# Ledger of designs, part 9: designed miniproteins, single chains, continued (3)

Each design is a single chain, and the fold is of that chain. pLDDT is the mean over its residues in the fold that is shown.

## One batch from the design tools (miniprotein)

Design m8283
Fold by ESMFold2-Fast:
Structure m8283 (fold): chain A 95 residues (1-95)
Amino acid sequence: MHMELIEKAETDEEAAVKVAVLALLGDDEVLEAVREYFGIGASLEELRESARRAREALEEYYKKKGIDLSSLDEEELIELLKEDLEKRREEAEKL
């Protein structure tokens, strides 16, 4: 199940954002699937700590924009990051 989502993330931006959100939320099944799929030598605890630090950095970034990520659910986080990713892609294509 999670492995299929990770495979889809290679070709589908929405699936990629969903994988990123679940990993940032510290979903052990998603972190283990990512670890296995990409052959990451780090332990699950090290991946959880990395995800936690990345989440804290994103929370601080969006807090400066007036958005509290800790108040958002999974679907709201996916929508926010998808919109931000699409905007960044459009800006990159115009360069």
Scores: mean pLDDT 68

Design m8284
Fold by ESMFold2-Fast:
Order: sequence, then structure tokens, then C-alpha cells
Structure m8284 (fold): chain A 73 residues (1-73)
Amino acid sequence: MDPLVEKLVQLHKELNLPEEEQKYVDNLITWIITRKLSEEEALKLTPADLREAGVPEKLHERLLSALKKALSE
């Protein structure tokens, strides 16, 4: 498995979202891997990128924070 994907699935544990909202984390992971983004590129994601990935605005700050934590060691 791609080491980046292994780090990205940690977002589920980090965010501890309800099952109904976990699909948005999966959408973001799929969007990142489909675009073949590097770990460095994933760290540069903006709220606009998350909106394009189908993530609701209410989760943007939490997801960006969790993504930075998961990827930055």
C-alpha cells in the first residue's frame, strides 16, 4: 500500500467522526490518491480543494488540521 494512503487512513482515527460523516474523509482520501498528490502537495491543500473533493465546509478546518498532524509526523 502507498505510504501516503496509510497516513491518510489515520484521519479517521484522528477526527473520530460519526459514521455518517466518515464518508467525507474517504472522499478526500480518494481525491488525493486519484490526483496522485505527494505528501508535500497534500500538506498544501486549501479549503477550496476540500470543497472540490466533496467535503462540507463545516469540516474543512478540522480536516486540514488533522491532515497536517497526520502528515507532519
Scores: mean pLDDT 78

Design m8285
Fold by ESMFold2-Fast:
Parts: structure tokens; sequence; C-alpha cells
Structure m8285 (fold): chain A 63 residues (1-63)
């Protein structure tokens, strides 16, 4: 998913706002349950960033 790729790039650049927006969108389209954890992490402003980045990498690698 392009959104996952953009989220990973935004995270690497330090743009957490863009990372959260794109990552949340990508997760919502594929798996709402995964989004629950990432939404909570985004509210906390930290812990879920690694999970969001990993999801972005996995999606980009898969296709």
Amino acid sequence: MDESKKAAEAYAAGDLGAMAAYGGLAANRGDPQSTKGMEEGRAAGGGAAEELLAAGKAAADAG
C-alpha cells in the first residue's frame, strides 16, 4: 500500500504527523484491529511508531 510507504518515509524524516495520517489510513483499509493499537500509540505520541514503520516496510516489501 502506498500509504504505508509514505508513512515509513515520513517517520524516517521525523514528520510524525504525516506518518500517523498515512499509517492509520493504510491500516484502516486492510485491518481495523491493527489500527486500534496504532491509534492508541499515536495518541501517546511514541510507542506505536515502530509498529507503524514495520507495517509500512512489510507492505512495501510484499508489493
Scores: mean pLDDT 58

Design m8286
Fold by ESMFold2-Fast:
Structure m8286 (fold): chain A 58 residues (1-58)
Amino acid sequence: GLTDEERSILEDELKKLIKENGLTADEASDAVAVVNELVESGNTDPSVLLKGVKSKIS
């Protein structure tokens, strides 16, 4: 899994993406679900996780 520091960075960047893209609560929930699925698949790099979220939102 992610370290506490990596989790904090990812959480801050995810909050920024949600705000900048004006996501609804449902869309924000979907973004979190994408992150969780990628982490469960073995992706622990915050940059890869954020790129995946951006690809789904845009």
Scores: mean pLDDT 74

Design m8287
Fold by ESMFold2-Fast:
Structure m8287 (fold): chain A 137 residues (1-137)
Amino acid sequence: MIIGRATPFLVEVARRLLERGEKVTVITHKDDPYIDELRELGAEVITFDKISEIPKIAEELKDKVDGVLLTGLGAESLTPPGIEAYKRIAEIFKDKPMVAIVSPYIYKELKKIKDITLVTSRDPEEVADTFIEAKKA
């Protein structure tokens, strides 16, 4: 599962995961321009309107996913609702592998809840490989 705003970077990470035979579910904002491209690639896309909806969607999917790639929520990432959504997601998936491409502040807060693999690479292949390796650990 990938949680974040659909950007060209997120699309390329999803493409690399699908090419490796992974089943990809993306939780992204309803107004993101890349939703149709993600669906055409073979990803399942679930949309949210408000960031506060993400934890409920994640909870309903938690038993169907092997791991979580957590990315940026756009301009809302460092707002109180965004920070709360990140923390709640980490609590929901505390017993599952989690890889994060988030700001240092969010990483520090999430690390208090569970072990998280931080990725600093901007190469979609390295991100996809790190996520697959984290799921096998």
Scores: mean pLDDT 83

Design m8288
Fold by ESMFold2-Fast:
Structure m8288 (fold): chain A 97 residues (1-97)
Amino acid sequence: SKFKEDVLAIVKEAGEEILKAAEKYDPSRVDEVRKIFEETLEKVKKAQSLDEVINILREARDKLLELFADNPELRRHVEGVFRTALGALETLHERYS
């Protein structure tokens, strides 16, 4: 499905951005970030609706914000990346609605 491919591309891009930020600002957490996004991608692949994808991304965001509780720079990056990803998903919803 082209829609599912576009959704997965958005999630993968978000994961790559957060992973890059973690490598720069908190390299000790890189493996935990990879695990969160691997689990997130598997959930997204199984998702049956856009609402389910949005909820999966919100859960991933919340886990990352908790992981980076003591790192304001990484928390800011997480908030920005997920804001962009959720906006891109809303644009996809309008396109495929």
Scores: mean pLDDT 86

Design m8289
Fold by ESMFold2-Fast:
Structure m8289 (fold): chain A 65 residues (1-65)
Amino acid sequence: TDRQRILRDYVTRELAAAYNDPSKRHRYELAVANREEIARVFAELLGISFEAALEALDEAIAEVE
């Protein structure tokens, strides 16, 4: 969906910034560790399924790595 795409693009940008900055690397690590909880929050906030939100996050993580 458009909302899933927007979420993926947003998260990819945020995670890339954290991943490539040594001072923020711990933020990336925490986001990956808590990805299911983050997906639940975004699913509720955006009105998309948990599966769609988790897929967007997993795609963003794969894109950044």
Scores: mean pLDDT 82

Design m8290
Fold by ESMFold2-Fast:
Structure m8290 (fold): chain A 69 residues (1-69)
Amino acid sequence: SKERALAAIETLRRLIEEGRLHSEELERAMVLLSQLGFSEAMAELGRLLIREHDREGALELLDRIEAQL
């Protein structure tokens, strides 16, 4: 649902801003968004956070997902 997607996006924004990139809460939110049809975007989010260490790019990606809701 849109409400569940928005809640997951807000959780991801908070965790990214706090630098908590290795939490079960972050993994759970990413799994939820993947199940809601954003699996490709979640793969890109992981690449931005883990490989590129691009927190700003990760937050911009979340803004793009929210705009599609």
Scores: mean pLDDT 86

Design m8291
Fold by ESMFold2-Fast:
Structure m8291 (fold): chain A 114 residues (1-114)
Amino acid sequence: GKLREEVLKALDEAIELISKMKALSPESQALLEELARQTIKAILKYSEDVRKAIGTVLRLIGLLEDLRLDPSNTAAAVELLELIKEAIETVDFSEEDLEKLLKLARELIESLKK
């Protein structure tokens, strides 16, 4: 749907911006953590493939810990956003959850442009 496409476009913009960075600011890291946390909640709520869902959630948690330990690990941030994109493309998230993810993705983009 249109909302899903808008979220995916916002995530693509965030990936492009982060790929040009040496490190994430604390504000950008906190927004990325919240974006990942909301994605994890939606995956666990809506995913029909429980085994694949658990695998994706564990990968997202691992990438978040990598970023907490080293905010200059922008490759981990890019991989995190790519996994969030894959989840949005493969899991039927509600419109309410997609609206929350869009808002967070836009706030992340604004923080990355500072």
Scores: mean pLDDT 89

Design m8292
Fold by ESMFold2-Fast:
Structure m8292 (fold): chain A 91 residues (1-91)
Amino acid sequence: YVNLTPESILDMTRSGIDFTLDQYKQGIISPDAAVNLIRDLLDRSSHAAIALGDFDTVKEVADMAIEAARTLLSDSPEKAQELIDYAEGVK
């Protein structure tokens, strides 16, 4: 049985972002694909946090997505900015 906690949501989100950025840095995925994967991860993690009633965790996962998107601005400026704007709206 997997017990969803704020800690587990934050750990899964961090690991997912780190994995996505590592794949991007290795040239395995495009910067646009990296933005899309981070957005999908943000959506899943924020929905899990909302289900727990923990809006502090929603804010934390949104901030993590914004930080990751900022590293992609040079290679994917339009999509990375859209993700930043979207994540700011989630908070």
Scores: mean pLDDT 84

Design m8293
Fold by ESMFold2-Fast:
Structure m8293 (fold): chain A 95 residues (1-95)
Amino acid sequence: SMAEAAEKEAKARELIEKYLRDVSKIHDEFNKEVEKAVKEGKSLDEINEIRKRFYEKMLKVAKEYLEEAEKLGVPQEFIDRLKKDIEYLENIIKK
């Protein structure tokens, strides 16, 4: 029915918007942690550990949203983007 299609589309949009908000929050927290580390005179190695934790957090969130997106029938472009971001983050973390 048109009502069921509209409900599914609304849930898909809500999931995408929530993902973007969660990603924005993680970036804001990362920026604040880096700014604090710089002010405290932390080494480049310590700043790199903050960056590694940021990538690990981003990877976890992307994987969680991928599982939910696949269940809700979110647009394939969004699913493909999450898969690509996961691959990129996994490769960065392995270095």
Scores: mean pLDDT 86

Design m8294
Fold by ESMFold2-Fast:
Structure m8294 (fold): chain A 76 residues (1-76)
Amino acid sequence: KIAELEKEIKKAREDLKKAKEELEKAKKDKDAIAYTGAALREIGSQVNIGLLEIKLHELKGDEKGAEEAREKLKKL
């Protein structure tokens, strides 16, 4: 269960990296539509990673880590 969740987090981090690359490209190209789409995908990926990290900490019984992850997610 934990190993499966860690794989999901790794995939989500790869998706985030791609979204950030698209965002940088859109900034250079001054493409407002591509920029908006990439920015929304970046936020969505960060939220997804945050939710997965909360679940990981909960499964490990790390109550402090889970709470810190929730607070970090609220700042997005």
Scores: mean pLDDT 81

Design m8295
Fold by ESMFold2-Fast:
Structure m8295 (fold): chain A 91 residues (1-91)
Amino acid sequence: SARDEALKAAIDARIEGLKAKAREIAEKGDIELLEKLLKTVEEDLKAIRENPEDLRAAGLSDEVIEHLIARTEELIKFVRELLEKVKKEKE
């Protein structure tokens, strides 16, 4: 639906914003802040997977929830790779 496409676009925009923030943190070499960001995103994904009914109650379709999960998993992989790169540069 048009609503679902708009919600997916909003999710994509938020994820791209978080990736940009992660890059800025990585460029500054702030390992601790990057690890905190990774933990927060991993905890958010766990909460979504354990309690998808909370998102359905908020009016999100299963299609939008699946899109949110997929994009959040991509963000976790992205931040994890940045963290490994920064750690190698410092050690």
Scores: mean pLDDT 88

Design m8296
Fold by ESMFold2-Fast:
Structure m8296 (fold): chain A 59 residues (1-59)
Amino acid sequence: SDEVQRLAEQARRAAEAGDSQTAAQHVQQLIDLGAEDVAQELAEEHRDAFDRAAAAQPP
């Protein structure tokens, strides 16, 4: 859907900009929409950024 593609593009741009927290938020929205496959591909493509966000995320 258009929403899934928009969120995926925003997540990618955030990850490339070093905004790991915003990228992780958009990936979570993709999961909430049922687009887990797209979310997983993004997480694997930008693994360093998402691993960093996950490590910092509890607070």
Scores: mean pLDDT 74

Design m8297
Fold by ESMFold2-Fast:
Structure m8297 (fold): chain A 87 residues (1-87)
Amino acid sequence: MAEELEEMAARARELAASQIPDPADAERIGELYAEFLRALREGDLEKAKEKMVELMRAAAEAGGLEVTEEDIKLAEEYAEKAVELVK
């Protein structure tokens, strides 16, 4: 599982780099996603939700977009589903 989690973190960074034009924003977003994946491995649902919300805010800022309450809710729902998938 540790190798699979590290592979997922690497893919998260690659995905951020491919979708985010600014390399600095891509690195920041990739790091936040890696922290999210670490929270999933620890089974810390609250930390996973916090990191996913931070990730979404960072992505929105990179895109020049505002974060809505609906976006925050979607990020939290994603974290809940991801915690279930890692079981």
Scores: mean pLDDT 72

Design m8298
Fold by ESMFold2-Fast:
Structure m8298 (fold): chain A 92 residues (1-92)
Amino acid sequence: AREAAVAELRRIAETLPSLAPAEQAEALERAARLLLAGHGLREEELRRGDEEGIAERLMAAGGMPREEALEAARRLIEDWRALQALIERLRA
């Protein structure tokens, strides 16, 4: 599963510069879903900004210490919000 997701992300990255803005937005949306699936996360969890819930998933999956998992959760939420803003800008 992880290898298939990485291969798809590479295909998106390779084609992205040759796409029109609307198609770039769609490709980035697919990339976002693949990245979240790789962490066992849903967009709904990032939308809620559930730092504790996301951190608990990261700790369970990777054996990560709590403080490190909380920092990673905050970064994922911030990065997801930035990506959504970029997607909306490309669709405008």
Scores: mean pLDDT 77

Design m8299
Fold by ESMFold2-Fast:
Structure m8299 (fold): chain A 90 residues (1-90)
Amino acid sequence: SMAEEEKRKKEIVRKALAAELALYALEEAKKNPEITAEEILEKLEEEAAKTSEEMAEVVREALELVKTHSEEEIRELAEELRKEVEELKA
């Protein structure tokens, strides 16, 4: 059904955004040794929650990725999800 297809597409895009955000936070943390990637994402979650719950969910998924995966694993996940998002546009 179209509803199932749209739900699947939204889930893939959300996961892709979360992976990219996790990588962004890890790179920013490397530039400032006084701030962790987790702290960057926690502050972004607070700001996102003021705008939309959907954005807050993306930030929460990024935070979970940083807590449970290595940078290399997140990078591989982001690359794969990026390919899936491009296929959805075709």
Scores: mean pLDDT 84

Design m8300
Fold by ESMFold2-Fast:
Structure m8300 (fold): chain A 60 residues (1-60)
Amino acid sequence: SKEKSIEGGEYFRQQGDEYYKQGKNRLAAYYYELSAKSYMNAGDYDEANEAYDKAVEAKK
């Protein structure tokens, strides 16, 4: 459902943020990509784009 996709997006973004703070950039990027996909499935394109940008930044 849309609600579950939003909840998933929030969960994965929180996981990405946590790993990013630990310097685990590759793992952070992985979770940010999952967040972006979840928000995209929910139709929340702004949140999806923000998560994707975080994934790209984490990979630098």
Scores: mean pLDDT 87

Design m8301
Fold by ESMFold2-Fast:
Structure m8301 (fold): chain A 83 residues (1-83)
Amino acid sequence: AVAEWGAAARETARLVREAIDELYKNADKIPLEKAVEILRATAEAMRSLAESARANGQTDAHREFEEVARYAEEKARELEKKL
């Protein structure tokens, strides 16, 4: 159970980070405001998973999801500066 949460959280964090990087790389190909919205929604989804992990005592999973949420917010802020 604990090992499954940590491993699944790491893999999810990796895949979401790759998706964030791909969206950021291609932000010029979509409405910039839409790219910011998607990144903020991603951060909110990751924070929800982090809260769920914390509520279940899954400290490693909580950290993984919080770090990805922060990363999405950072990328959203970078794009928002171009608005």
Scores: mean pLDDT 83

Design m8302
Fold by ESMFold2-Fast:
Structure m8302 (fold): chain A 76 residues (1-76)
Amino acid sequence: TPSKEGQAALQKATDHVLTAIRSRGDPKKAAEHLEKAIEATKEALRAGGISEEDAKILVDVLTKELKNLKEKAEKS
């Protein structure tokens, strides 16, 4: 059973991803929430709320999306 702290951190990561999706019309705000989602995913890993393998995949995906979003925001 995941720890209460790990579950809270994973929920925080999910909330930040959803806020980034809702903020698609504001690339800077979306990027800030993706950065917070990455940090919350790392917190979830430390607290045992997510496996190392799943955390690595999620961080890799979010980091690539963040880079793509920042590049598009700078060129727009």
Scores: mean pLDDT 80

Design m8303
Fold by ESMFold2-Fast:
Structure m8303 (fold): chain A 80 residues (1-80)
Amino acid sequence: MEELKRLVEQDLDAILELSKSEKVSSQIAAKLLLIGLELDLSLQKEIPEEIRELIRERLSPLTTHKDPSIAELAKRVLET
């Protein structure tokens, strides 16, 4: 569990940092990371509540992001 939590924290840090950028390349990278995180979580039969809570707290602000694609992808991760 320590390894999964660390990897999720690293992905969340990268997503949040990239989503703050006005650069198209950074916003595309944030979207790709959100897609990857959604896929990784969907492949887990059991996601610990600690990790679900971490994702919810960190990604909730992105559900209202000015880029509709980032907002939609963040919502999809939270629903996974």
Scores: mean pLDDT 81

Design m8304
Fold by ESMFold2-Fast:
Structure m8304 (fold): chain A 86 residues (1-86)
Amino acid sequence: MIEKIKEFTKYLAKLSGKATYYPEKRDLILEATRLMAEAMLYYLSGDYEKAAELFQKASDIFEKAGLTDEAEYFRKLAEEYRKKAE
C-alpha cells in the first residue's frame, strides 16, 4: 500500500511538471490527472471496477493530448484492475 502511494505521488509530480512544460495541453493533462486521482481513491477503497473505468478515461485523455507513454501506462492499469474486480 505505501509503495503504491509513493508511485502515485511520483506520478502526480511528473504530471505537474508536464502541465507546466506543455501549456497548450494543460487542460487535458489536468483533466486526466483529476481522473487518475479519483481512480486511485476508488482503488484504495477496493472498488476496482470503478478505478479501472476512471484509469481508462484518463488513458483516453492522455492519448488525445499526445502523451502516448502515459496513455499506455494507465490503459494497462485499467486492464489490471478489471482483472482484480473478478
Scores: mean pLDDT 75

Design m8305
Fold by ESMFold2-Fast:
Structure m8305 (fold): chain A 95 residues (1-95)
Amino acid sequence: SLPVFSSLTEENLLEQIDLLREVTDDPFLLEILDKVSTLKKEDVLDALLELQKRAGVVPTEEQIEFLRKNTNAVQLGSIVLVNIESILENLRQQR
């Protein structure tokens, strides 16, 4: 299930993080989830950037600044969770 950004609350985000912690044993993904669960914008942004780097995506400084100015921690967290859910679904389909 992919969350819709406009309907995602802090409580819903934390609930989804807890559910993802129960379905993954990947220490990297667990570390990303821990950073997102802080709900601190800079920690959540760092988590998103680390996840993107592992996927081979390097955002520009302008893209990072745009995210800092135009998104909150919940919106950034929902982007991270969508990416993690996609990774887990792809792993499940490949087995």
Scores: mean pLDDT 77

Design m8306
Fold by ESMFold2-Fast:
Structure m8306 (fold): chain A 59 residues (1-59)
Amino acid sequence: SAAEKEARERRVENLVIASQRLAQERGRTTVTDEDVDEVAERMGLSEEEKREALERVRA
């Protein structure tokens, strides 16, 4: 459904933002795979959502 697709996109976007924030808090200018993994585990996101977020960070 459109609503479910929008919710998924919002979760991936939030994962990207939180991962960037975590990197900054740890004194880094780049987001690492470990940052995304840690935030994704905290948010309860899937491996697929995590992969999408990593791709956006690297773009």
Scores: mean pLDDT 82

Design m8307
Fold by ESMFold2-Fast:
Structure m8307 (fold): chain A 84 residues (1-84)
Amino acid sequence: MKKAYGQVVSVEGDLVTIKVLEKEGDFKVGDKVRATFSGPAGEGTLEGEVVSVEGDLITIRVLKSDVPLSQLKPGDLVELEVVE
């Protein structure tokens, strides 16, 4: 199973970019992921697809979220997991 822990770098529309701080396994474009995030706006879960991997930066297109993406801020902590 592929897992990563990191921080939100940017949120642009439905695109969330995460800087990976620690990972178990390599992420690739097309991977379907679940992200659990925590920050000042609270905690939430989103599901999406990896659209870009650039070194330690992973960009995800959000397909479903239980909270508004506008609540995500740079520096928020995230846990990523590849799902089917």
Scores: mean pLDDT 79

Design m8308
Fold by ESMFold2-Fast:
Structure m8308 (fold): chain A 95 residues (1-95)
Amino acid sequence: MKEQAEEFRRAALEAGFPEELAERLAELMEKDPAEAAREALRLTKGEEYAELYEPLLEMEVDKDEEKLKEWKEKASSGEELKKLLEEEVEKRRAE
């Protein structure tokens, strides 16, 4: 885990992420690699936020649209929004 976190931090810095963000991603990598990967994709693409949401929208766009709005309003930070998104993605995988 520690070696993976260091590699992840280095990759994030190479991608142009600020040092603070790279460190947070590395810590997240140790806690939950899947979450770290999704967050890195989101930060790397920036406005291509839809790429992170694409699987969710593909499943049931009508219902997910209301959830996305609710999540954005309830989430005080991107980290909370990410948790809500991950829970929904995992729920769909389990189906």
Scores: mean pLDDT 58

Design m8309
Fold by ESMFold2-Fast:
Structure m8309 (fold): chain A 99 residues (1-99)
Amino acid sequence: SMSELEKQKENLKKQAEEQKKVAKDLLDSVFDAATAAELWKEIESGKGVLERLRELKATDPAKAEALFQASVSYGVAKIVEAVINTIEKREEEKKREEE
């Protein structure tokens, strides 16, 4: 049977995946496939997103809002992944103390 800590990690992994899906679905809802794919790469790299947001706010505020919300959802996924990494590092440290 899985430990409570393992169940918590699995739930956090699912939450991170769900937030990434929300981000992709937001982009796909308002952008064509090629533009959505390009914007997703910019979100993942953390580069160019602010310039894209500024340009879109002037030309299409609804697309700017979708890109902003997608960026927020992706950011939440990265925070959740950082929490999982912290838990895993603490588990490795405990194993080192027991050996």
Scores: mean pLDDT 85

Design m8310
Fold by ESMFold2-Fast:
Structure m8310 (fold): chain A 85 residues (1-85)
Amino acid sequence: SKENVDKLIEELEKILAELLADPSPENRKRAMERMVELINKSPEVSDEMKEDIERMAQDVVENDASAAEVAVRVDLIITMLKAEK
């Protein structure tokens, strides 16, 4: 439902705000892990988006993605979810 998508957006915006406040490597990884968990719990998110987020999480762990790169990806996901509203 749109209501469930709105709640998901709010949680993702909270994760983005926390990441921007503390861009440490540990917090980057935690931000991606929290995003993956939230998206996996949401039946409203497409399988394609779920796979993209899992690939982003892998990239953060394996390729030492910067906090800015992680923040851009989180913001893009939020933007995509808002566009489907």
Scores: mean pLDDT 74

Design m8311
Fold by ESMFold2-Fast:
Structure m8311 (fold): chain A 68 residues (1-68)
Amino acid sequence: MAEVEEIVERLRAAGLREEDVERIRQLMFANKDNPTVLEHARAMARALEAGDIDAAVEHLAELLKAVA
């Protein structure tokens, strides 16, 4: 729970739109027991914070695959 809110605040601070932040938050809460989802969401936040858009897109793709 605290981990999800940490990632959400980092994504928001990195400039992600609120609608997209809320969708990712919902995916993380629905899959809170799946460490792969949380790991890729956190890695996406790190990539955005570093300005590495290609890495952020890759981690988003892996997150979406993990919930499919």
Scores: mean pLDDT 80

Design m8312
Fold by ESMFold2-Fast:
Structure m8312 (fold): chain A 66 residues (1-66)
Amino acid sequence: MSMDEKLKKAIELTEKKTGKPVEEASQEVLAESLREVGIEVPDEPVVKRVAKHELIKLKKELEEKK
């Protein structure tokens, strides 16, 4: 599975678990979703914040490309 496919699946898992857009989801739920798709995320707030920003960016790009 490519990195983009893993990130997309993490977005879908986060939104499914929270019932909210990834932008409104907690960084903890997002980190759990990333770990479930095989991406290691340390329990460091800075790293979790960067990962959330990257997922939001990818979601926007997916909406634009269709």
Scores: mean pLDDT 72

Design m8313
Fold by ESMFold2-Fast:
Structure m8313 (fold): chain A 121 residues (1-121)
Amino acid sequence: MTPEEIVEAAENFDKLSKAAQYDFAVEVLFYLLRLKYNQPFSEEAFERFKYALYPVAPALVEYLLSKDKETRLLIGKIAALVKANEATTVEQAGEKLGISPATVKKIIDDIFKKLEEYGKK
């Protein structure tokens, strides 16, 4: 997905097919991992890593469907900024979106906590 396609998918997430929701979840999760760990992951790394992310995609889809449209859009915008190389830190993402770095960090931490709980089941 392009950064623009990520934002569009986030806006229309509840109207997407199940397959499109999974593809969106995997894309978002990869770029949030890059932001969380400040890793210089390439698009080639994504293509290799994405298959490891698909087993947890149902948990992220369930999480995203449990959130309001504004929260989903914000998550999509964070991932899009990272993919566009406009943000490499939570501080840069917060500045670009006009929100506190603590808010960006909380969103990322909440998502990864849900995925960690899913992996234990």
Scores: mean pLDDT 79

Design m8314
Fold by ESMFold2-Fast:
Structure m8314 (fold): chain A 76 residues (1-76)
Amino acid sequence: SAEDHFQSGLQAKKAGDDHFNAGNYSEAIDAYNEAIDAYEKALELDPNHVDARKELSASYANFLKAAVLKAVPPKS
């Protein structure tokens, strides 16, 4: 169901946030990509799912931020 995909997306996004906060940007990117895929599937089943659209946008922003930080990280 759309709700099952949305819940899977929330779990993947949380994993991404945990990896991001730990400085594990490669793992964060992978987790955010899983969240994006799950939210897109939720929206394919329910295009009017406002929360899925908001979380998808947030996950795209976090994915891009993690990708930038992975590419040009400062020496700790």
Scores: mean pLDDT 84

Design m8315
Fold by ESMFold2-Fast:
Structure m8315 (fold): chain A 55 residues (1-55)
Amino acid sequence: MAPSEEELRERARSLGLSDDDIDMLLESHRMAKRVASPEATVAATEQMIADLVAR
């Protein structure tokens, strides 16, 4: 199942991401959810989290 925006926000906060990075992550997730399957949306969201944490 694709995570909710609330679950993503809580996870991003626990990882120490800034409010700007959290907003970027949520917008990316919303865009992916509109055009991709649930599985592809999860994969894209996980990659975005990894990229933001690696900055």
Scores: mean pLDDT 75

Design m8316
Fold by ESMFold2-Fast:
Structure m8316 (fold): chain A 92 residues (1-92)
Amino acid sequence: MIEELEKLAEEIAKTTDPQKAVDLANRAIRLAKEADNASPEELEKIKQVIDKILDALSRLVAKTTNFDDQLDLGAAILGLATVKASIDNKIK
């Protein structure tokens, strides 16, 4: 899981295609949601990878001029932020 999330984070950071970033972010959301049985140490690492993805998506939104792409990226950011908040509640 963590290795797959790190790979997705790297791919998102390297892409200039908003729709590719959205697809990769949605894959990261699905993987992170499966972390219910992860240790606190693993949850903290997952949270750190989510922060990297959020930073990459935020930079891409700032460079995007297409309104529909901005909405899709915004939805992906909200989804990841929601997963991160859920993880924070589990870590305590």
Scores: mean pLDDT 83

